# Designed miniproteins, single chains, continued (4), part 46

Each design is a single chain, and the fold is of that chain. pLDDT is the mean over its residues in the fold that is shown.

## One batch from the design tools (miniprotein)

Design m13577
Fold by ESMFold2-Fast:
Structure m13577 (fold): chain A 72 residues (1-72)
Amino acid sequence: SEEDRLRAGRLVNEAYQAWKAGKKEEAEKLIDEAVALTPDDPALWTYIAFQAAELGDKELAEKYRKKAEELA
């Protein structure tokens, strides 16, 4: 639903702040929660990939980049 998409976006933003604070495990948990709300959302996956790449998490960035491409 649209509400689930908005909530997922908020969770990804919270994950980004947790990553910047060095709380990688908490960030990964928040990303998992966001993806669970919108399991078929290439725009969200692209956003996750971008944020992960900016923070140097190349593995997570590649994982979500590939997921987004599979739906294109």
Scores: mean pLDDT 78

Design m13578
Fold by ESMFold2-Fast:
Structure m13578 (fold): chain A 75 residues (1-75)
Amino acid sequence: SSAEELVQRRIAEFRTLLESVVPNARRAGMSPEEVEKLMQRIRDIHLEALRRAGVPPALLQRLESEMDRLIAEAR
């Protein structure tokens, strides 16, 4: 479905962004706590943009859960 395709695409985009941003933040000397807060800020910005674009609440909740899982894996 288009909704499933949207979820998969947005999660892939978020993963790719973390794979770029997180190593650079760590090389710059950010602490693990600062890196986690950076990942959370990126998540919040993306979710707010999608919410304002009219993405349904159930899909936003699923996206948030998947993004939180990726952040936990990156710790």
Scores: mean pLDDT 86

Design m13579
Fold by ESMFold2-Fast:
Structure m13579 (fold): chain A 80 residues (1-80)
Amino acid sequence: EAEKQAKLEKLAKEAMEKAVEKLKKLLSKEDYEKIEKARDSWEKLVEAINSLSPENQQKALEALAEASLELGEEAEKALA
């Protein structure tokens, strides 16, 4: 099942990249720059989101959730 695991990891990276791209439209230039610098690492991305204002943190989490749901459908199709 290493092949399915590799597909899930690739989809997770794509979800993260799509979420960051959506945040470019939703966040201020300064806040987006913090997220963009952290996008290479999930841990750094979460830390960057936690450094935002509560309102922008909520928007960032919602964008991540939306991207995860969208790729969840793609993952189910890929694994089916």
Scores: mean pLDDT 69

Design m13580
Fold by ESMFold2-Fast:
Structure m13580 (fold): chain A 97 residues (1-97)
Amino acid sequence: SRQEKLAKLAKLAMEVRDLDVLTILTPLQSVKGNGKEIMDLINSYHPFLQARLEAAIDKVLEKLGISRAEFQKMSVDEIVDKLIKYLEEKLEEKRRG
């Protein structure tokens, strides 16, 4: 389920200490549809918080190798699945030394 995936994402982000993923967790949990709705939600925040969340999104996009346009078309489930895979790979790299 989405709730189980979001819980797994939060746990992985904390274990890896990925501050960018941790920063966007609340928008990801608040939106049901796609990346456009996440961006629309961020744009509704106070400018200071919006700038911080935008910077975190940009870093996440760089880490995943996707464009902002592709992110906006992706479902929240697809975004969460990509983030989980990325963080699992980073955690395995750290465990291997």
Scores: mean pLDDT 85

Design m13581
Fold by ESMFold2-Fast:
Structure m13581 (fold): chain A 88 residues (1-88)
Amino acid sequence: SEAEKVKAAGEEELQRLKDRVEANPNLSDEEKANVKNFVLAIAKLLSKYNSFEEVIKLLEKFYQESTNPVFKEILKETIEELKKKAEE
């Protein structure tokens, strides 16, 4: 089902982002914690909605409202990957 695809895509992206944050030697522990908290917020949104379209629209809104360049990059990457998964 689409709901199962959304959950699978969300879990995959959450793990990918977690690995990237942990592997970045230029981020302080505080910066890593802030990014991880943001990733957890995205994961909660992915678990709440059963539709790729609804999740993507919400993430695009957050992208437009965000002023943090790291958060914008994370949102952009997540949106692009979810769009790819939606086409599968």
Scores: mean pLDDT 72

Design m13582
Fold by ESMFold2-Fast:
Parts: structure tokens; C-alpha cells; sequence
Structure m13582 (fold): chain A 60 residues (1-60)
């Protein structure tokens, strides 16, 4: 559980540091992934992968 939070937060922070103009969009996208991961019992690795993918979609 805490590992899911750490994985999502790490991806969020890295994305926001790289793309400061998209901080709000990145934050919303990764928060949605974290909530889904908690609800579905995903692994920290899956949550991180999905968060990184969501950030890529925002940065299109």
C-alpha cells in the first residue's frame, strides 16, 4: 500500500520536474492511476508503469 503511494509520487515528481508547465495535469493523471491501483490491488511496479504512461499521454 505505502509502496504504491511511493511509486506514484516518484513518477509524479520526476514528471513535474521535467515539465513544470504541466504540473497540474501530471498531478491529476498520476492521482487517478494511484486510486485505480489501490482499488484493484496492483503492484507498485504496475502503478509506476501506468503513471509513467499517463504522464506521456499528458505530454503529447
Amino acid sequence: REALLRAALAATKAGMEKYPEKQDEISRATAAVLQQGLAEGLSPEEVRARAEKAIDEVMK
Scores: mean pLDDT 76

Design m13583
Fold by ESMFold2-Fast:
Structure m13583 (fold): chain A 90 residues (1-90)
Amino acid sequence: SEEVKKQKEYLKKLILDPEKNPLAEAFDVDGDGKLTEEERKRLKEALSQFDKNKDGTLSDEEYEVAKHILDLDDDGKITKEALNEFLKEL
């Protein structure tokens, strides 16, 4: 889906940008405004905790928690499918 692809690109720009996302800022330990390969791996490990059933997809509960942690509540436009694919590619 073009919408899912567009949402994934938006998530990459939002979630991986320490200037725009508080979680990315917390993982930007060197404060350079970018996530290093190591910092991205740590973020991925933290986000993998949302998939508690380990089936490779987020439940509705896990999706709501992930939106809150990733500061996506203000956007309201990101689907569960797009977030699942983004986390898989991270």
Scores: mean pLDDT 67

Design m13584
Fold by ESMFold2-Fast:
Structure m13584 (fold): chain A 72 residues (1-72)
Amino acid sequence: MEAASEEELQKLKREVIAVMGLALAESETRPEATAELMKLIREAQKYEEQGNTAEAYKKYKEALELAEKHLS
């Protein structure tokens, strides 16, 4: 069962932010992948600001999966 809590959201957010640092370092070599990652993170942040924890969690999870796929 999927149960997204604010604690789980914050944990996932920290992981995504750490990976974002690596993606930004690769922006010159893989600009498309970095741009997609940044768009997902910005969408997740907007949902988080709106209090939509479920959608924010989904977007952060998509960002993490995208980063793992594109960073080696």
Scores: mean pLDDT 73

Design m13585
Fold by ESMFold2-Fast:
Structure m13585 (fold): chain A 100 residues (1-100)
Amino acid sequence: AITLTLSGAGTFLAGSDITLTISATNAGDQAMQFRLYRREAGTDEWEFAASKTTAAGEKSATLTIKAPEKPGRYLYRGEASYVGKPNDKYWGEEIEVEVV
């Protein structure tokens, strides 16, 4: 199965740029769509943050998003699917970001 990792965790100012990279291990050579989701710590609802479609053979996507305006702890999680197979989703582990 495809394994996703998410990197770029840290502490950020509210409204500043956060750059996160989703990397896929054990993926095939097809083009992929990577999606980034966010939730506030202590909640269970994931909201869509950003996406990037990569070329065939590319196994990672770097996404720059705005930090939430509300300070707090946020969890980010990567998702990936092959282009044309949006229902065959692979989910990575969550990482924590602190917004100050």
Scores: mean pLDDT 85

Design m13586
Fold by ESMFold2-Fast:
Structure m13586 (fold): chain A 87 residues (1-87)
Amino acid sequence: SMELREEAIKLLEELIEKLEELNAGQSLIDMFRELKEYLKTASTEELKTVLESLIQFLSSIRPHLSPEIAEVIDETIKRLKELLEKI
């Protein structure tokens, strides 16, 4: 739905802002910016697949992150799982 897409885009915008504030690597920030742009045109089925893949990716990088960034990632994973329950 449009609402689900808008909620996912907003979540990525909030993630990007927090990562920029914490001086996370530019490559990571750029990847999330590209993903945000992709989501603007994604179907509901594509959105589900992307959110599932994003949860897997964030979970995989979490052990390599600073505690402050890991906390942001944990909250992001939780919110992504809540979005998937609406699909």
Scores: mean pLDDT 84

Design m13587
Fold by ESMFold2-Fast:
Structure m13587 (fold): chain A 104 residues (1-104)
Amino acid sequence: MVMQESYAAVLVELRSQEDVEAAKARMEAFAAAGYRRITLAVYADALTPEVLAYLEELREHAARLSAERGAEIRLVVAPRRVAVQVYTAAKLRQIGYEIDRELA
């Protein structure tokens, strides 16, 4: 049933504050470009206290951006293989949306 949501996908390896800031910038860029459903697929080598703090910061930023721009932002935290699969599925949805938009 038809109103294809505008999908965007971001893949993040969460190692440092720089990765957090890059992920925030990508989410903001897609939301500003009019994408309404943004999937942030996140993986890390270990869920250390520092990584958990970065995840909370990303979650809070996603919630704020959703409220301010009306975009549905989904944060998926998974092992690398699963995160890559989630990203790939969401990216295929993004490509489909972009093709439909270009052909309209």
Scores: mean pLDDT 80

Design m13588
Fold by ESMFold2-Fast:
Structure m13588 (fold): chain A 70 residues (1-70)
Amino acid sequence: SMEEILELAKQGRIAEALHEAGKLLAEGRKDEALEALERMVELHPDNEAVRTALELLRKDAGGALAALLG
């Protein structure tokens, strides 16, 4: 869930949060994954992995991103 992803991100568990976002993408829940990544960037604006994941999703590379994250 998005709440679970944000809780992981708040704990600094970025890799696990990104993995859970990848699961949302694999389930076709792209809008929820996008919102989660945008909020993760707000929590960790200098984190390259989160910024890259958000950029890839915005470019509609959701399938490639889901494979990369999950």
Scores: mean pLDDT 78

Design m13589
Fold by ESMFold2-Fast:
Parts: structure tokens; C-alpha cells; sequence
Structure m13589 (fold): chain A 82 residues (1-82)
């Protein structure tokens, strides 16, 4: 339980960092490193979510964070030509 909440907070912070990097047009290497970090944390959250029952609030938060991450990843692909 506490581990999932900590990972969700970490994912949110990493998504916020990705948004900041995109907004200021950071170097490609920094943006791609951030995308890989987000993917790694998202996989850990997915594994944890399979082991415990999730509240509707936790499911909604995971969904919202996943949608934000996907939108920002698509923006990065568009801006850096990947």
C-alpha cells in the first residue's frame, strides 16, 4: 500500500519534470533519459497494481498519470522528431 503511493508520487514528479524539460526545449538526451525513467517507474507501478486491490481513487490517479505521460511522450516525439 505505502509503496504504491510512494511510486505514484515519484511518477507524478517525473511527469512534471518531463513537462518542464519540454517547455524549455531541453537537450534531446535529457528528454529521452526522462522518458526512460518514467517508463521504468510506470512498469513498477503496474507490477504493484497486480499484487494489491486498488481503490477507485487509486485507479483514477493511475489512469490520469498514464494519460499525461502518454500526451507528453507524443509531444516529445513531435518536437524532437522521433
Amino acid sequence: MAELEAKLEELEAQIDRLAELIARRAPREEVFAQLQEIDAIAQEIGDLAQQIPLTPEQQARIRALTERALALAEEAVRLWGL
Scores: mean pLDDT 83

Design m13590
Fold by ESMFold2-Fast:
Structure m13590 (fold): chain A 87 residues (1-87)
Amino acid sequence: AEKELKEKGIALIEIDGKEVLVVKEDTPADEVFDAMIIHRLDSALVVDENGNLVGTVTIADLMRVLFQGAVEGKVDPMETKAKDIMS
């Protein structure tokens, strides 16, 4: 899990029998979205380079940034990262 998070910026872990998606701050938002769809999860935990929890990303946050941001021309959805959209 930690190795996958470091190398890919995304890891699926299990905490007390529950699947949890964890992403790095610099993980591309489109990759976070793909992982949520593939694993049928609606949220991800965002961690810094030391593994500290710094925020969360929901499917609603991703949809707003990837679709409304592109329409407004303020955000490039292909260049947006988890840290740019996290709560």
Scores: mean pLDDT 70

Design m13591
Fold by ESMFold2-Fast:
Structure m13591 (fold): chain A 79 residues (1-79)
Amino acid sequence: MKITETFENLTPEEAAERILKLLSEVGEFIDKLTAVIETEKGTYTVTLENVHALVAARMVLDVLKEVGEIKKLTVTIEK
């Protein structure tokens, strides 16, 4: 199963809520998560493989708190 969601013009808090909700829908373990975070300062990519959904969420949230306003967030989850 592969799910891709794209969000635009988010605060870090809004992005965090969307990621946490999305990961709660896919269950406990995921084969691969790719998050592409596009900001005015540049593009950040987080790739995690064979990881618990809550750990994946925490890793992405740690990046979000450093980047500020998000122009575009693309999250791809493979299970």
Scores: mean pLDDT 80

Design m13592
Fold by ESMFold2-Fast:
Structure m13592 (fold): chain A 93 residues (1-93)
Amino acid sequence: MIELKEIEYEDGILALSATVDGHTMTVYLDKKKFSEEEIEKAKELLLELARAFAEAVRETGKADEEAARLVLERIPEVVKELEELIEKARKKF
């Protein structure tokens, strides 16, 4: 029921995709800017987001703004942590 895929491109860009009940979320990360621990954390956060979104879609019957709002209400910290990881990658040290 849950599938996590990792694809590495030539430039070291990782595509992390989590699928739960047919709903897929994908995040792109630059491997040079992330540690192995940060990549594993991103995978965990992505799976939690995919699960919450699938449940919200099941409740609302639509993959729309209402389902997205339910995710933000239920797991705002997970969304924030994933956004912070992505933003950290954009900054120069």
Scores: mean pLDDT 74

Design m13593
Fold by ESMFold2-Fast:
Structure m13593 (fold): chain A 103 residues (1-103)
Amino acid sequence: HMEEMEEKVEEAVEKHKEELTEIVEKIVASLAEEARRLAEELAGDKEAQYQAMVALLRKMIEALEEEARRAEKEGKLELAEALRTVAEYLREQLARSEAKHAA
């Protein structure tokens, strides 16, 4: 159930809040310029804006998974699990959004 996934995300965020916030902020900052460019290029095209949002969300998921691998390599196993939990939650949300859009 989605509620169980939400609980896991909340628990992971609470335990590793400072490190998770720093990592998420770095990922968001790295994607902010691309998001701005896409917003300018796709102004008024709702379908193109949706596809661009999906692409940016996929890049965010990939970046979170990369940070999880880095944390695991550094021996930060709990942080790696927290990052993977957040990435999995976002992937599930994206899949549901894409299914509704396709329907």
Scores: mean pLDDT 76

Design m13594
Fold by ESMFold2-Fast:
Structure m13594 (fold): chain A 75 residues (1-75)
Amino acid sequence: MERLERGKELLRQGRYAEALAELLPLVGTLPDEEEAEVYYLLGQAYRALGRDRDAEAAFRNALKLRPDFEEAKRA
């Protein structure tokens, strides 16, 4: 998914607001495994922006979709 890969690259570059713009439209459009990854990436972007409540909600949604998601548990 090109938009997902762009979101990951924007996160790596510290372009957190742009990463959110690429990732948010993917919510509700992907299978559970991929949607869990999107929520995990959203959580990282929100945390980096100081939006801790939004980050916590995103990580919780990632874990609901993938309870074995180790990275989301440690986030």
Scores: mean pLDDT 80

Design m13595
Fold by ESMFold2-Fast:
Structure m13595 (fold): chain A 56 residues (1-56)
Amino acid sequence: MKYKATLTVKDKVTGKEKTIEGVFDSEEQAKKWLEDYKKVFEENGYEVIDSKVEKL
């Protein structure tokens, strides 16, 4: 089974939104990817707007 992780972020300076997606073999891997990327984006001046994990 596969899981899709989706993260939507907003640039605090420009106000532009960006969505990134990843596909993983497990829900745990998808959640870890979201946690890691939330930290990276928040450290680089982005606001996390939405995050989700979907079973494919």
Scores: mean pLDDT 83

Design m13596
Fold by ESMFold2-Fast:
Structure m13596 (fold): chain A 87 residues (1-87)
Amino acid sequence: VERARRYLKLAEEKLKKGDLEGAAEYVQEAAGYLVGEGNEEARRYALKAGEYAQKALEYLKKGDKEKAKEYIEKGIEYAREAIRAAE
């Protein structure tokens, strides 16, 4: 959980700096660590966080930064819920 929490903080910092690709990558890292949890609720939220981060990267490839930002914000929200459920 601590490692996922650290990556989530890095994702938030990248988002504040406008580095949307970096933010999405750190959300994927946080989600990856949380998927390993034995808690079904935490795993469900972690999978959603990863899916939203992947969609954000797809929108960035298409040049849609506004959609990418929305999906990163949702990914961060789900990663926070996964951490809450894992604790």
Scores: mean pLDDT 83

Design m13597
Fold by ESMFold2-Fast:
Structure m13597 (fold): chain A 87 residues (1-87)
Amino acid sequence: AAAVEEQAKRAREAVEELRRRREALYAELTAEYGEEAAAFAMAAAEEAARLFEEAVRAAEAGDYEAALEALRRGLAVLAEAGARLAA
């Protein structure tokens, strides 16, 4: 139980750090992959952020099953985005 709550909080902290680095990250992605791919990657990052925030809320409510599902979905969004950028 505590492990899921801690994982969700760490995911939220990572999202906050990503938001602080948003402009630099977008510029890096644009330079490497182009504007369309960068916009896609940023949209995927925002969707993952939403899911990680959902995971934190679920964990704080004691719904660890929902928290794990939201974390899994957020990670899957990032993995899919990474795979598409590599293609």
Scores: mean pLDDT 76

Design m13598
Fold by ESMFold2-Fast:
Structure m13598 (fold): chain A 79 residues (1-79)
Amino acid sequence: KEEKKKEVERLAEKAKEAIEKGDKKTAIEYMKKVAEITGKAGEAFLKEVEKMLKEGASKEDIVELVELGKAVALSLLDE
């Protein structure tokens, strides 16, 4: 339980770092790993992040979405 929470937190931070550096492929890779841990909710956030990256949304907006996705993922692991 705690191990999965720490992994989600770590992966989300790495995704944010990749987004800030403009490394879209690495960001998507880390978000895919978060989705694998969290299931359908994580998949929804992954698709939204991929869409924002493809459409050239601001790095700040994408980082905000990753942060929201992390909060939802951690909440689901606490149910």
Scores: mean pLDDT 76

Design m13599
Fold by ESMFold2-Fast:
Structure m13599 (fold): chain A 83 residues (1-83)
Amino acid sequence: TTQQLLQQGDQLNQQGQQLYDQGNYYDAYLLYYQSSRLYSQAGDGISSSQFSGKGIDAGDLASKNPDDQQRLQDWSDRLLQQR
């Protein structure tokens, strides 16, 4: 249901924020992305957009670590190929 999607999105967003605050930007990026997708599926475009922005910030910070930069690039390329 829409309510279940919103609750799951909120949970993932909160976990992403904790990881971001701990400096784990790569995992924070993945959780913010999943959260944004769940909000979009629930019809909450505002929250989807907000947490997509947080994901971009986390992704940029993750890209400054060479190991995480490569993993982020591989994940992003796969995502773009899936349409």
Scores: mean pLDDT 77

Design m13600
Fold by ESMFold2-Fast:
Structure m13600 (fold): chain A 82 residues (1-82)
Amino acid sequence: MEEANRLTLAIGLALRLAKEGRPEEEIYRELTERFGPEIAERAVEILREIRKELEESDEVKQAQLYSAEGIVIAAADFLESL
């Protein structure tokens, strides 16, 4: 369960940094420093999939994801879909 916990935290941080307007490369670097490159790569891939779902969704889903509460919910919901 250690790896799953690390991935969940990394995804949460990735979504937070994305909300702040950080570029994907900077997010990957930050995650690599905190969680290592393997977890960082998976978290960034999950972030990309979440962004694709947002592009296919209405503005309501986008607003929810970019809220502090929505970021955590979106990360948890996306992990359940994997």
Scores: mean pLDDT 68

Design m13601
Fold by ESMFold2-Fast:
Structure m13601 (fold): chain A 61 residues (1-61)
Amino acid sequence: GMAKNAEEAAKKGKGGYEAALALKAPQEAIDAGRQGYLAGKAGNYKEGSAYANKAGELLGF
């Protein structure tokens, strides 16, 4: 789901990135999770949420 603020966006992006790494996911899912984390950390909650959602979709969620 979409994050409601920058803190949630960063948390979702980090979680997606960590899950992708743990599952040895395709590089595209890992890259999407990483971009989500970085966008959330930078305060771009919409971009962070979009990348986190993309990583989740690539992981089959």
Scores: mean pLDDT 67

Design m13602
Fold by ESMFold2-Fast:
Structure m13602 (fold): chain A 68 residues (1-68)
Amino acid sequence: MRDQIVAQVNDRQAQMINTTDPAQMDAMYQQMMANSTPRQQVFIQQMYQMIMAGDYAGIQALLNQRSA
């Protein structure tokens, strides 16, 4: 179950990084938030902020914390 959630988050993250349309990025963020637990929502929010800031090193560190 946890591995499936992590895989979905990784797939959504890759899609967001490759999306050039801010409206599509916002729509994906809202969809992820609506289908997530409160703990996952905090993680998704942090990732979204890092993507918008261009902090790819921070995103990588956050994913490593979740995968460890």
Scores: mean pLDDT 65

Design m13603
Fold by ESMFold2-Fast:
Structure m13603 (fold): chain A 78 residues (1-78)
Amino acid sequence: PLVTVEAVIPGSTPKELVDAAIQAARDAAATSGTRLEVKKIKNEDGSEEVKITLTVPAFSPEERARRRQRRADALAAA
């Protein structure tokens, strides 16, 4: 199964931390082939926030090993 995690980053957050969070989300999405969304939210008062939606695999270590084995078996059968 996949778990979707949503985070809202205040506009006052240092750029380095925002960039690091976005990069981590991209790396996770690329690894799992899942969707990443980054949205800049502008409030009516002009304040801004960044919303990151990250989907990550929620497998136990044993289930991850089982999934890895199934993929290896599928590739061997091809």
Scores: mean pLDDT 67

Design m13604
Fold by ESMFold2-Fast:
Structure m13604 (fold): chain A 99 residues (1-99)
Amino acid sequence: SMEEAVRRARELADETAKKVAEYMKKGNFDEAALAVRKGVEEIRRILDEAGLTPEQRDALLAEFGERIKKAMAEATKSDPNDPRIGAAAGGGGVGLAPP
């Protein structure tokens, strides 16, 4: 069901945030970035397979992104809007076509 998919996605977002915070505390920024990417892609897959609208999916992904950024900021004692945190949480900006 959509409700079950949203619940699973939220649980995975919480697990991802905890894992990312642990890597950040250890200074393992590359592992933190990979954990974010894997977590976000799995969440996206769960929501897409559940048949959520693009608007519903984008809203939930934005919520999850904010939660991950906040966890990273708390772990590093940084501003959640720090570009380094934004890059790790969001994969470094809008997808550009390769040159």
Scores: mean pLDDT 71

Design m13605
Fold by ESMFold2-Fast:
Structure m13605 (fold): chain A 73 residues (1-73)
Amino acid sequence: MEEERKAVREALERLGPLFDEAIEAIKNGDVDKAKEIVEKLRKYAEEHFKDHPAARDLVDAMIDVLEEAIEKK
């Protein structure tokens, strides 16, 4: 449980800025950059959160939001 909380906090601290960068890229019409960031999020979650389902679910939610925003454009 404490490891999950740490992983979730780490995801927010490290991937939060990357998520914000992806949102800005989408706003600016740079869909390719946003897609690159989505792939970075997927890879980070796979490498660092394999055994941390709550952190993985958080990253998956971030990716879903970004993919929906990309699809809507």
Scores: mean pLDDT 81

Design m13606
Fold by ESMFold2-Fast:
Structure m13606 (fold): chain A 81 residues (1-81)
Amino acid sequence: MPSLDEISTRALALLIAYQELGSPEERAAAVARLAEIHRAVREYRATGDEAAYQRALELTDELEAEFRRRFPDLRLKFHPA
């Protein structure tokens, strides 16, 4: 199971990649989606609610899947845990 730090690192890497490669609209959407992921991460840290953890993971996986479909030739690098 990925840690919260791994989820946050993945989400931030995706935002950075969209900031460098995406359109202005894609950048704005990525910022909004990162905010939702961070909200779920904060909720889990505050409450320990596994539903919040699953929400953060699902949102991050969805964002990564969309990014990989949009930029199939690009490799994402994540900070080593």
Scores: mean pLDDT 79

Design m13607
Fold by ESMFold2-Fast:
Structure m13607 (fold): chain A 66 residues (1-66)
Amino acid sequence: IEEKVKKTEEIVKKFPKDKRLQQYNKSIKSMSKNYKSSPHPNATKISIDNLTESAELEAKRLEAAK
């Protein structure tokens, strides 16, 4: 989880103007902070995994456009 938060932060640093990447990073950080207190921690982990993948795909698209 911490690794995925870190990875998404690095992606946002590369594309600081992308609203979607900022939103993915915000959501992942929020979910990571609440993971242990979540009523469904396994579902939260899956959501973080999915959002991280979405952020990586968006970053690949933006990198290809450079």
Scores: mean pLDDT 74

Design m13608
Fold by ESMFold2-Fast:
Structure m13608 (fold): chain A 87 residues (1-87)
Amino acid sequence: MLLERAREKAREALAAGVAPEEAMRAALAAGGVEITFTPTSTTVTVTTPLGGWKLTVSKDGKIVEFSYEGPDPLVLAIKKEVEEYEK
């Protein structure tokens, strides 16, 4: 599962002393996720055999667009996991 893979990579990075934000980025990339940063927004795209999703967040931290094909909001699960590590 993509989330389990991301969690394992995040833990490995944190154990190596990587900052939580970098751990999240590495975990998502290992899980087959693409993250694009622009001056005004951040776009995260996930594609899996069971579905995919795309999330665009503005620079002020608000969700501008979210679309998905699949039964569950993987975005929320990943966000909660990373926020746990920021503390």
Scores: mean pLDDT 58

Design m13609
Fold by ESMFold2-Fast:
Structure m13609 (fold): chain A 70 residues (1-70)
Amino acid sequence: AEGYLKAGQIYLNAGDLDKAREYFEKALKEAKTPEEKAQAYIGLGRVYEAEGKHDEAEKFREEALKLNPE
């Protein structure tokens, strides 16, 4: 899961939003802890925000906040 989170972040930083989304989705699927799921949701929210999909991005942020309310 952590490996996929790092890959997603690398692709997001590179501007490859399709691969960033793919790896964050894989991170979410393979996540074993609430913290890992929260990080995957944060990553997906950032991808959707970068795509201009603000409503979807906010939904992912809400899911992350439910799992890790820091």
Scores: mean pLDDT 81

Design m13610
Fold by ESMFold2-Fast:
Structure m13610 (fold): chain A 100 residues (1-100)
Amino acid sequence: SVRDRIVSQMDDMIGIIDDAISNETDPINQDLYRHYRDRVITIRRDLQEGRITPRQAIRQLIGISSSVSSISDSQNTPIGRSYSDQFRQISRRIRDIYRS
């Protein structure tokens, strides 16, 4: 289902955020990643429980993907670029789910 496909992308996003936190040295950026991780978990729960629509979930997740990509890019390192690219790929897949 559309919901199951979005949930799968959220699970992937959480995994990338966890990896990004482990490779982040700035405690402010670690806290920002944890904040967005918690938001993804809340969206995932709300979508599974029917409190929000797939469209609402996608809108929120695109915003979060942009924010965590920006944090990753701010490191100006190859590993930061890798995380940023992974978040952009998730954003693209989420948009494709919505448009299909």
Scores: mean pLDDT 89

Design m13611
Fold by ESMFold2-Fast:
Structure m13611 (fold): chain A 84 residues (1-84)
Amino acid sequence: SALFEEILEWLDKLESEDDRERLIALLDIYNFSKTKWKELSAAEKEELIERLKEAKERFSKDENKELKEIAVKLLEESIELLEK
């Protein structure tokens, strides 16, 4: 779906060289997970959860310690919201 493609674009922005773009993408993913998760199919939701788990693992190794702490927290909360 077009909505799922937009979420995949946000996931790509998590790997941006600009930490501001990375933070904005994290917030977009979190707000989506909180408010619009029902707009995803069951399969899209499951794929998103797996991709967020992968992103969380990558951020756990990030060199920007402040961004890492924020990212790990927002991704964990997003996963929990989607798993309800």
Scores: mean pLDDT 84

